# Designed miniproteins, single chains, continued (4): the designs that were tried, part 96

Each design is a single chain, and the fold is of that chain. pLDDT is the mean over its residues in the fold that is shown.

## One batch from the design tools (miniprotein)

Design m15307
Fold by ESMFold2-Fast:
Structure m15307 (fold): chain A 78 residues (1-78)
Amino acid sequence: GAKEIGNALGDLAKKTGKTLGELTADEVIAALKKAGIDVPDDLKSAPDAGELLSKVLQKLGFTADDGSEVSIGAVSSV
């Protein structure tokens, strides 16, 4: 769910020192799979990590266009 996605993306961003916009589609797919979230083959054909993440988050009830997902990636643990 949302917590697993937020934790996976936050851990990835913290480990790499990158923002969500700097991550590749492959890195995002790998992080989501590690968190137990399967990415449909249709979404794997997304042109970049931002499009892939947007579609995955929209499918799970998030809105990628308002930037709320970026704050999840910035805060993996406080």
Scores: mean pLDDT 62

Design m15308
Fold by ESMFold2-Fast:
Structure m15308 (fold): chain A 65 residues (1-65)
Amino acid sequence: MSEVEKRVALHELEELIEELETKEFSDEELQAMKKGVERAKELFADDEEIQKLADEALEIIEKKL
């Protein structure tokens, strides 16, 4: 994968974490976000920073479900 794709994924995960902390979402929206984060985690399995941010996002989502 390109460096640009990694940077976009990192930025999107950081923004998702901020939104999860500041906004309320429905269970349906949280489940869709969880699937998206899990897919990103699979695509970037070798990237430690993406894995860490994905795990943080999943933890927040699971606490809200």
Scores: mean pLDDT 81

Design m15309
Fold by ESMFold2-Fast:
Structure m15309 (fold): chain A 109 residues (1-109)
Amino acid sequence: MSKMQQFSIFLTSQAIRFAGLVTSVRLGQISGDEFVAEVKALIQDLIELAKKYNLPQQDIDKLKQLANITLQKADEAKAAGFSDDALDALRQSFQQLLNYLDQVIEKQL
């Protein structure tokens, strides 16, 4: 399996994890506090992957900026009672984070 294929599988697994968290909080299976904590853990896993791939500090800094925006959107979604608009903003922010990581790692392979 190529490094690109392994990376693609990892990003897909994180996207599935995120979608599962959104579903779980909407169904009341997890608390809003648990949801925010799990999103923080997921984002930390993405940053640790970027470090493992030895991404340039500039790219890690940009990834952290996108991560902070996503965490802010998660807190806003909790404050809004997980409204569709707030969840859509969170999904868009998370997708931007994944797209940036995909583009930067693809350039390093």
Scores: mean pLDDT 85

Design m15310
Fold by ESMFold2-Fast:
Structure m15310 (fold): chain A 72 residues (1-72)
Amino acid sequence: SAAEKEQRTRLEAEVLLGMLQIAVTVMKKTNEPQSLIDEVLAKKTAEIEALLPQLSAEDRARIREELAAIKA
């Protein structure tokens, strides 16, 4: 069903967000070059953004807020 597909897409976006947060945290702690951190952020942001059109407006807003927090 559409609801089941939306739920799976939401979970996929949440998993990608969690992985990105961990990756950025580790890279910052290990003094990885900022250029490499920026590349990872750009690539993973694009992957997450591609999922957003399939989600509710509320879930899209929340995920974008979480992405902005990771980028800060």
Scores: mean pLDDT 87

Design m15311
Fold by ESMFold2-Fast:
Structure m15311 (fold): chain A 81 residues (1-81)
Amino acid sequence: SMAAQREANRAQVMKEVDELFAYVKEVLAILDKYESMNEKERKEFIKNANDKEIELLATGLTIKKSLSLEEREKLLEELKK
């Protein structure tokens, strides 16, 4: 039935959204940790980090550098409307 197919499709989309949110939380956690570090701690972190941690950090830094504070504020204002 069309209803069963729609429910299955919705469940799949929700699963993908949940997985994306979990990934974003990991990215933000690594970024927050890195930003709280001094230069010496950052160098030691990078030296000891595994591939997953480096990829998460690179993603977080890329997103942060791509968005200006003004662009972030404008997006936040648009989402609140």
Scores: mean pLDDT 75

Design m15312
Fold by ESMFold2-Fast:
Structure m15312 (fold): chain A 65 residues (1-65)
Amino acid sequence: MTAEELAEAVAEAFADFPALLVLRLLRREIQEAKRDGNEEKARLLEEAMEILLTRPAFAAAREQL
């Protein structure tokens, strides 16, 4: 799974959820992966988050984070 595929899957799975909630959940998953020493998972999630933040709704939500 690529970061682009993960970003699209997250956007589709959480389409009915507030973008701010999605970003908070993703940030929590990144922190958990880093605590577990899973650097590959943390990197993939961080890259997916950066891709999501190119979307207007997610970019606006980041300002509230």
Scores: mean pLDDT 81

Design m15313
Fold by ESMFold2-Fast:
Structure m15313 (fold): chain A 84 residues (1-84)
Amino acid sequence: SEAAFEAFWARYRAAVVAALRRETAGTGVPDEDVEAAVDAAFAEARPSFDPARDPITYVFEVMRRALARLEARYPEIARQRRAP
């Protein structure tokens, strides 16, 4: 339901933003771009949201989508995360 997704978004948005800021630390990505990527990723995940399923699965889906959007604009993120 829409209400269940809004509750999920409200609960996890700050944690996802904080995680992505940590993942992009030192790459010069503006905080506003991280927040925009997270918000876009939540919107993209909305149609597949099912409150009967494990919410952590959707947290990882949102993080993956947001990170993919950021890596498309900031290749340095992918290099930093894949470095040994």
Scores: mean pLDDT 78

Design m15314
Fold by ESMFold2-Fast:
Structure m15314 (fold): chain A 95 residues (1-95)
Amino acid sequence: AAAEELAEVFRRYEEGVLSDEEVAAALAKATLEQIAEAYLLLGEERKEPSAYSAAALFYILAGDYEKAIKVATENGVASEEEVKELVAALEKMKA
């Protein structure tokens, strides 16, 4: 699946075998939802708060606020209120 392929791109980048340009090209072809799912997979594998935070942010950008809140709260990286406040701030920037 595309999310699994993106998680592999991120792993290979960390191993130093991919350039910034190759990672950027992979991200440019992906949906925001697929990027969020790839970070969620990495977070689950490594138990890293930064990966869960990235997943939640990309779910917000994709418009999937329910998944963003769930990922953030279940993994202790943000409260529901903090996620809702970030969403409100992003909506104001679109005006």
Scores: mean pLDDT 79

Design m15315
Fold by ESMFold2-Fast:
Structure m15315 (fold): chain A 106 residues (1-106)
Amino acid sequence: MSPKEKLLEAAVKLGEHIAKGIEAAQQGDGKAAVEHLDKAIEALEEMRRVAESSPEAVAKLEQALEYLEEAKRAAQQGDGKAAVEHALQAGKKAEEGALLAMEHLE
């Protein structure tokens, strides 16, 4: 699998788990939201590893990680609204990072 294919696969997994985490948080299921956000963090860490040759991409993915960690904390505290808001920002920063990384990957 090429680095670009690995990045796209990790990005798909990240998006899937962010979406499921948001849905769980909106339904008041903080435990399910945390479980999906943990899987989103794992996918994002894989994206950072693949994108490591692009400092600009890594910086955006690190911002996405901070938002996922805040979303997870909010979900653990039962703050579904904050969890959703932070998870959406994480997705946006991860997309920006992936687009930057794809310009440097084969």
Scores: mean pLDDT 88

Design m15316
Fold by ESMFold2-Fast:
Structure m15316 (fold): chain A 100 residues (1-100)
Amino acid sequence: ARSLLEADEEEKKKIREEMLKIIEETLENLDSVPELTPEEKEIIREALEKAKEYLEKGEILEAILALLEGGIRVAELRGDEETKKRLEEQVEKVKKKIEE
């Protein structure tokens, strides 16, 4: 599969626009998710808003990191150590791509 590092500027633009649409749609529907506590909704909103700011700057990998960090905070709040470990593994993979 083609990685983000192999994408040209036009392909990165398409990925960015698709991610922005998903984030905006998620933000609009966040308050209507009955399974989320108010504290979890605030964590997710903060992560989505940070990711949106990075995407508007063209920083796709940084946007993904913001989303993963938000997910880790929610997993930690829930005591879901399995999900936290899985997301921390994804953070290390994304950080490696940024450092390359």
Scores: mean pLDDT 80

Design m15317
Fold by ESMFold2-Fast:
Structure m15317 (fold): chain A 65 residues (1-65)
Amino acid sequence: MDAEIAAAMIRMYAKVATGKSVEVRTEGKKVIITAEGLSDEEIEELERFAKKVGESLGVEVEIER
């Protein structure tokens, strides 16, 4: 499945849920989220959503601070 679709969904969710823009990039079937400027609670919520998206689309998700 397309990691770009996962990245777009994650980016949109982060903006709507936190009001903050997060950097999301793709490498093959991997989605990498840069959680700089997010609180630990916001990171946990975003990770939970991203894992569900990754499972559904067959992509790996990684969060970096």
Scores: mean pLDDT 78

Design m15318
Fold by ESMFold2-Fast:
Structure m15318 (fold): chain A 72 residues (1-72)
Amino acid sequence: DELRRKEEAQRLVDGLKSELKRLEGDNSPKAKRRLKSIEEQVKRFYQQGFLSEEEYQELKELIEKVRKSMEK
């Protein structure tokens, strides 16, 4: 069911967005490892067809923003 998938994907996206916001500006080794884990998870969900192209691009943009915030 596409509608149910979209609801579940939206909840995942919202959860990941909240976590990414918490990681923003945190240059600790733990935060950097978590960001890498989120990157791998997002890519995997996209490859499995769980995330749409729009959902995937939105998360990729946030991941890049967070990564840049961790640079000194």
Scores: mean pLDDT 82

Design m15319
Fold by ESMFold2-Fast:
Structure m15319 (fold): chain A 62 residues (1-62)
Amino acid sequence: EESAKRLEEAEKRREELKPLIEKRAEENKEKYPFGYKVLEIALKSPSMEELEELLDEFYESL
């Protein structure tokens, strides 16, 4: 299926951005913990449902 080609492109993009996200997580975890989490989820599992759950949990902990 052509879906395999799209998945490979998405995985390649995630691998490219992974080191940037990890660097941001270390720096932003103290100042902007939410920012890095959003980016991590958007690249790992870009689903609105998962993003909304994280948003609600973060907002409640704030």
Scores: mean pLDDT 59

Design m15320
Fold by ESMFold2-Fast:
Structure m15320 (fold): chain A 92 residues (1-92)
Amino acid sequence: TMMKELEEGRKKAEEFVEETEKKAKEVSEQATKEHGERAGLVMEMVVYDGAAEEARARGEKEGTPAMKYGSELAEKKMRELKREALERLAAL
């Protein structure tokens, strides 16, 4: 059913977000150890920006409504996480 397909798209988006957050944390922690907290936040923003572009490109390529929906959710979440990192950077 369409509702089941949309739910599957949402779950895949959640998995993509979780994996990206883990990667962003790892990259940010390494940059913070080597170059300080500002560098860590910049690297976190770079990871989320790249992931947002990947999610968008995937949605444009994959023609099903469910895949587009999931990609839009992932892109929106990546943009929100980038904004949160920027706010933390501005507070330093």
Scores: mean pLDDT 84

Design m15321
Fold by ESMFold2-Fast:
Structure m15321 (fold): chain A 75 residues (1-75)
Amino acid sequence: DAELLARVRELLERMLEIMEKYLRGEISEEEAAAEIDRIAAEMHRLLAEMSPAGQAEARELLAEVQERIARLLKE
């Protein structure tokens, strides 16, 4: 699971980068949404391939990033 967890971390970092670009006005809402949807689909595929322990760790990472994104959008 270490390699799959590393890929999950990479996808979460990309998701945050896309949100930052959107908030800076560098990309449109439509472009940001499309990229986020693509990342989310890839993330779901990775989670399906992990052990239960790996899935639990990945879920904690997802919850942390979702909270950060929610906080960014709250403003």
Scores: mean pLDDT 79

Design m15322
Fold by ESMFold2-Fast:
Order: structure tokens, then sequence, then C-alpha cells
Structure m15322 (fold): chain A 66 residues (1-66)
């Protein structure tokens, strides 16, 4: 389902952005890249606008956590 796909992509986007930040990117850069990558992944997966925003926001938060 789209809901399950959104949750999967959100977790992946969050963890990916966090790892990028832990690798030496500034939190601001990691958050921006995490948001962009999450948005792209959600759109490519055919998620709704609200679900794309959720995935993007999780990517942003992951970048800030690292």
Amino acid sequence: SHMEKAEELAKKSREGAKKAAESGLSPEVAAQLGRQNGEKAGKEAGLSEEQVEYVAEQGREGGLEG
C-alpha cells in the first residue's frame, strides 16, 4: 500500500540523511539533501503530495540528528 511504502521510504530517508551527517556533512547540508532525496523518492514511488512531504520531512530530521 502507499501508506506502507511511505513509512518504508521515510525510515530509509531518515537513516540515510543521518549517516550522511555522521560522515561529516554539516547538519544544514545533510538536512537539505535528506529533504530533497526523500521528496524525489516519494514522487518516483507515486506517493500522494502529503506522503511525499512526510518522507521529505523525515529525511530533513535525519540530517539534523547526525
Scores: mean pLDDT 83

Design m15323
Fold by ESMFold2-Fast:
Structure m15323 (fold): chain A 71 residues (1-71)
Amino acid sequence: SDKIALEAIVSIAGLSSITQKDLENPNKQTLELVAQGLKETLGRDQALALLERYRADLSEENYLYLKSLLE
């Protein structure tokens, strides 16, 4: 589930500004905020590694979009 994967990613990275409600039906703006927060908190390489750990739980569309934003 995208929601469960994104909640785990946000929690691990400590992105407290992003709420559970934002992650229920994540739009592109929410994913952009997640990607920005991940880069600022972890840096690109660690953010990509965290994203890859949850790849199986993300939709292909949201995985590819987040990956493109982190690269």
Scores: mean pLDDT 83

Design m15324
Fold by ESMFold2-Fast:
Structure m15324 (fold): chain A 60 residues (1-60)
Amino acid sequence: SELQRLEEILRRSIENIRKETEERIAKETDPARRQRIKELGEGLIDSLRTLTDYTKRLLE
């Protein structure tokens, strides 16, 4: 179904964002910048989850 495909794409996108965020944090020496990068990555993942949930609710 379309919902299952969207959930699969979401999971892959979240995995990629986590990996890229962790890689960037590992290369950053400034603790304030590390925290900011972490927050941005987490915020992006939360936004993707929220958008997916809204899409599912609109289809019901």
Scores: mean pLDDT 83

Design m15325
Fold by ESMFold2-Fast:
Structure m15325 (fold): chain A 61 residues (1-61)
Amino acid sequence: MFSPEEKERLIEELSAVMKSLHEQQGVSEERLLALARQLMEKEKVPEELKEQILAATRAAV
């Protein structure tokens, strides 16, 4: 399981990627949230962390 520091870093890195896709490629917020959910499910991310990543993605967009 991830340490608190690794969880924060993961959230920051993923939200930065999503922000970049929104700003540089015009990907919609809806599409970014769907993509984030798909990636988290594929990577078997814990449910607690999924909610935090989705919140960070919304905030970044």
Scores: mean pLDDT 73

Design m15326
Fold by ESMFold2-Fast:
Structure m15326 (fold): chain A 80 residues (1-80)
Amino acid sequence: ELSEEELEGLEALFAGYDLDGDGVISAAELRESYASMGLNLTDAEVQAILDSWDLDGSGVVSREEFLEVAKRILEQQALK
């Protein structure tokens, strides 16, 4: 589970990239937000993560998907 501090930080990052307030961000914005946390992902890694979460292929990530992807990346980094 994400801590309250991690959740608030991730929500603030998402809001920063969701400038139009539609509740979604692009795959490029997702990559940039993770890079700001020190997680440098390739386009292929971002696409593999999105594919694993059964997104519709639009390249758009919802807030819930963003938080779940961040949680999975943190879990994978802890295991390496």
Scores: mean pLDDT 66

Design m15327
Fold by ESMFold2-Fast:
Structure m15327 (fold): chain A 64 residues (1-64)
Amino acid sequence: DELEEMEKKAEEAVRAIERGLGIPLSESARQEAIDTARKLAAEGKPEEGLEAAVQIAMEAARAA
């Protein structure tokens, strides 16, 4: 399932950002990043989805 694959990639990207910055993201921020990646992948834009998930995670970490 392409959407399952995208969810896993988004989860891994968020986890990598958390580990790299040493800042745990809130559950809501993590879910928003994953949901955004999934939505864009469903629209045929998986690369944009991953970029958006990374951006959301980075902004959430900066706000923490």
Scores: mean pLDDT 79

Design m15328
Fold by ESMFold2-Fast:
Structure m15328 (fold): chain A 85 residues (1-85)
Amino acid sequence: MIASVDFNGNTVTVVVESDDPEGLAKKLEEFLKEQGAEVKVEVEGNTVKITATSEDGFRLAAKVVKFLKELGAKVFAPELVLAQV
């Protein structure tokens, strides 16, 4: 499972390829809603694209990266690396 996580201000964008895209989309949507985010989910084939809006996009993105890694994903999050410096 390969994932990309980016944020811009209050918006977090997650793109993940999975063999269970519907199950993953549901888990991510539930997780993001628990964080207080407004969530938009798009599933196309094996690709899940989620756009989430929160008061703290950086914090939300960092939590999403951790959640995806706990699910066994390889995560690319270049904006988080820059923001942590």
Scores: mean pLDDT 78

Design m15329
Fold by ESMFold2-Fast:
Structure m15329 (fold): chain A 93 residues (1-93)
Amino acid sequence: MSEIEKKIREAEEEYKKAQKEFNDLLTQLSKYSREEIKKAYDEILKLQEEGVSEETMEKRLSEVGKVLQRAIDAFNRYNKLKEEYEKLKKEAE
């Protein structure tokens, strides 16, 4: 197997894992009301504006806010890994 074929396979596996993690977090969020999610999102934005550390955010966020923050992080990671996979696939063509 060529080095590029190996990198493409590894990148595909990584983005699929990230996609599953994001979907699992979305399933957890579906248990909360729209109002709870909106309030949690406003909490995250306020703490980001205050420039607090990740450890301080984890301490201050509500349970819903923690799940929502993890979902945002997982979505960003999924998108980054998907872009890396698509780039490698294009380079191999």
Scores: mean pLDDT 80

Design m15330
Fold by ESMFold2-Fast:
Structure m15330 (fold): chain A 74 residues (1-74)
Amino acid sequence: SAEERLAALERAEEDLDELERLYARGEVSEAEFRQGLERGLASVQPFLDDPDPAVRERARALLERLRAALASLR
């Protein structure tokens, strides 16, 4: 259901928030942070073509956030 897909995206957003906190505190390396971001990109890709526009919009916002974080690492 769309509710389950939105819940999955919310979990992915929370995972990114935690990953960013860990990296900011030096608790994960740049390589581990990059790997986490790449896993996030893979997990969000299926939602970009979702039939629900709310799911697509939220997925695109998360995708842009992941891309921006990855770009900051060169």
Scores: mean pLDDT 88

Design m15331
Fold by ESMFold2-Fast:
Structure m15331 (fold): chain A 77 residues (1-77)
Amino acid sequence: SSERKKLLEEAEELIKKAEELAEKYPELKQEANIVKAQAEYVKQSLLDGTISVEVAKEQIKKIKKELEELEKKGKQL
């Protein structure tokens, strides 16, 4: 579905953002890698059809918030 495709694209962007954050703030590398793994899990679950669109939306919202908090933490270092 178009919604599932959009969620896949969002998950891929979150993976990239987590990688960039780990590179930009080495002190947060472990935390950023955990968030990256969460985004990769959502992407894989969407590809495998093992997760609903509704659950994927909630997971993506949570991951976005976690990345925003990590970026804020990095800027304060």
Scores: mean pLDDT 88

Design m15332
Fold by ESMFold2-Fast:
Structure m15332 (fold): chain A 83 residues (1-83)
Amino acid sequence: SKAVEYLRKGSKLLRQDGSPRNLSLGDTVDEVAKLAEQGKLDQARASLGSIRKSLEELLPSSKNPELTKKAIEYVEKGIKELE
């Protein structure tokens, strides 16, 4: 699905940044993508609000702000497709 594709792209970019907050959120986003791929949509959707809030806190601690901005865009697109 487009949701899984966008979430996986965002997760990959978050992990490439390598900052602790980006790595942690990247892992969380990847787990949501796995749940969505398995059809566990209620479980996947339960995490979307906390992910959205965490996205707002990434840029100040990012090692690569431009990479993190692209990651945020993909994660937000994935969230919209999953809602």
Scores: mean pLDDT 87

Design m15333
Fold by ESMFold2-Fast:
Structure m15333 (fold): chain A 62 residues (1-62)
Amino acid sequence: TKIKIEDIVLFILNNPEKVTEEQKKNLADYIEKNKLSLDDEISTKTLRELGFSKSVINEIKK
């Protein structure tokens, strides 16, 4: 399953208490290194590898 980077970013902006600074940095670094845009998608497996919990990922997937 894949999630739009835009949806992840919007979730973080609206729920800052649910995401750590380390998780935000890991995501930002991944986006930069892979030259991704907000329209690009990231797999739930990759998000888990970046440190995001299954519960947070399920909330983003709404």
Scores: mean pLDDT 84

Design m15334
Fold by ESMFold2-Fast:
Structure m15334 (fold): chain A 91 residues (1-91)
Amino acid sequence: MSNLEKEAEKKRKEIQEAYDRAARLLVEGGPVDEIAEALSKLTDPEVARKAAERAYELAKQHRDTLTVEEAKGILSRALQEAYEEELKKKK
């Protein structure tokens, strides 16, 4: 039987790494396409792209003071907003 504990740990690490990568890219002003790629590990590519574009615009206002932790907050908010928009399209 597969080790369920190891699988859960792998998933948590993958999620943390994706958020951390996207947050660093956002702080550095990296290209939206790379932020969208990192977020696509967490959600549908279309949701990831919308979230990346939204997060990029939000971060642009705060780049002089933006930390990785703040960038993670922006990404979480942008992902939530993009996901809600896609749900409205499906219903």
Scores: mean pLDDT 75

Design m15335
Fold by ESMFold2-Fast:
Structure m15335 (fold): chain A 75 residues (1-75)
Amino acid sequence: SVLDEAREMLEEALAETDPERLRELALRTLQHLIEHSTDPRLVRGAQDALAWLETASPEEVRLLVGLMLAELREL
């Protein structure tokens, strides 16, 4: 499912030590949710996160990934 794929991508991102790969995986996950999710709240949240991610530090990206994974695990 879209959510299972997103969770797997976020778990991979959270394990990543390279800041650029962490950012790439976060971007791919957000794009995946925007393109494939039917939940308008998830799509909106992903769009907002994409805009924020452009200026986010590596630590802020890691925090976002952790928060996203926690939310998706409850769904």
Scores: mean pLDDT 84

Design m15336
Fold by ESMFold2-Fast:
Structure m15336 (fold): chain A 67 residues (1-67)
Amino acid sequence: MEEEKRFRELLEKARQALAAGDVPAATRYIQEARDELIRYYEKTGDVEKLQRGLAEVQELEDRAAAA
């Protein structure tokens, strides 16, 4: 699914931005990743992937807030 691929790409961009110290860019990518994950859920109804993806998003949000 395009949304699942985009979700993974956005999480990777967020991790790269955090590694570079670009917290504003990381926060933007994290929010875009959440939106793509929700679109994936709306199309598929995959609650397990939604819950797992939201946990990954939350972990990155916590890392961005700590930076």
Scores: mean pLDDT 82

Design m15337
Fold by ESMFold2-Fast:
Structure m15337 (fold): chain A 97 residues (1-97)
Amino acid sequence: MKEKEELINEIKRLAEEFGLPEDLKQMIDDAIKGKDLAEIGRRFYEKYREPLKAGDLEVARAVRFAGELISLIVRIKKNVPYEELKRDLEALREEWR
């Protein structure tokens, strides 16, 4: 559907604008492609566990933002209404300026 493609393209644009690390961008792309969410979650845990425990605020911010984008991708795939998803995506953009 055109609306879903528009949301996916905006998610990709936000990941780029936020300057997410390539590993997090890859996890977002994997979620878009329908790869196993449990595997993606495990990669988050294994890759970012130690920086997060050390209180790295830059890593914490990037991981949280990537997780919120992946959550939106899951909701797109579950056919949540476009208007709701668009509103939440716009709110994320404003929060993570």
Scores: mean pLDDT 80

Design m15338
Fold by ESMFold2-Fast:
Structure m15338 (fold): chain A 69 residues (1-69)
Amino acid sequence: MEVTLEIIVRPGTSTSRIDELVKEYGGEVLGRYDSGRTVIVRVPKEKADELKEELLKLPEVVDVREVDG
């Protein structure tokens, strides 16, 4: 199973590190909104919690939420 995560990014920051982490955890970027401030990704359910914890450690990340699957 896969889950969808919504990643909220600080204004004026790059999302490159977020993209790299998502790919390392076997996920895919589905889309970007608000000039890249909101990133929607899909990841394996088994990796979602670990990826969420690692994303929240990044200074450019404000929040990570699981959305409709």
Scores: mean pLDDT 79

Design m15339
Fold by ESMFold2-Fast:
Structure m15339 (fold): chain A 71 residues (1-71)
Amino acid sequence: NASLAASYETAAGLHAVAGDFEQALEDFKKAVELGGISPEMARNLADVARQMGHTEIAEEAEKLAEELEKK
């Protein structure tokens, strides 16, 4: 399960680099559900999305990072 979460985390990073922030966020949500995502990846997605003007996606990614960091 942790390995599957890491696969989604990798996919999220690739989609974010490609500018596909909606898919990147969905991949991050799947990784969180599976129990293995880094807060750093979620914050990186939030920063990139915010810089590109995708405020909604940035806010959702920041919430993910905050929840992970509180654990």
Scores: mean pLDDT 74

Design m15340
Fold by ESMFold2-Fast:
Structure m15340 (fold): chain A 77 residues (1-77)
Amino acid sequence: RLAELEERIRRLEAELRALVAEHADDPEVVRAYTALALEEAARLVEEAGGPAPPASVRATLAELAPLAEAARARLAA
């Protein structure tokens, strides 16, 4: 369902833009939220019936995982 996936990604992009705008003065926070958004985008594609990410993308997501965890901890606070 491409249209539903596109809508969910657009919502994720809008949320990321809002968080980036709110935290524009803190590049580490921006990097953390961007890492979380990339992880969520990959999950949305997989849930929509898309293939698992290629090995190169999985490696990038693994490298960014600590930043994504920091973003989740920050949102939970």
Scores: mean pLDDT 73

Design m15341
Fold by ESMFold2-Fast:
Structure m15341 (fold): chain A 98 residues (1-98)
Amino acid sequence: MAARREGAALVTAAGIMVAALNFEAERLEEAAREHPEYAEEFRELAERLRRLAEEGERLVREAAAQDVPSEELREELRRLMDEGSRLLAEAQALLEKA
């Protein structure tokens, strides 16, 4: 019975991560306009965040089509969370330099 709760929690967390990735990508895109000296770095990182968000959105939609997400899908969702956390930390560090 824990598997349904764990699956639902992962899907919810992944949805929040997708929203956070898209939000931070917009901030980096705006920072690129305000800081031409870092514009290339901000745009490259924003593109990486957008790509991960797009993949995450696909995984969340796939999970929504299942009663209980498969072990493989849960592993992909965990990878999304780990990679997303690293990219968000990188984005914060880059924004602090500007």
Scores: mean pLDDT 84

Design m15342
Fold by ESMFold2-Fast:
Structure m15342 (fold): chain A 87 residues (1-87)
Amino acid sequence: MLSAEEKAFLDMMREELSKWSREEWEEGIENLRRRAEEQPELADILRETADRLEKALKEGASGEELAEIVAEGAVRIHEARQKRAAE
């Protein structure tokens, strides 16, 4: 489960990302795809998040919707890391 501090960080991230331009979102998607190549243990989550963002951006999703997709991806990364630490 996310701590209160981690939830506050995600809320701040959602607010900042919702203000991003289309160009910043396109660069963000490329950064996620590059991270998937550099971090193979997180590659599935990073690629899925990038694919969801690309589709949503193409379909005219709001900045808030795009920010939520990133926040969901971040939660999944955190949960995957926690499961590995427990095993």
Scores: mean pLDDT 80

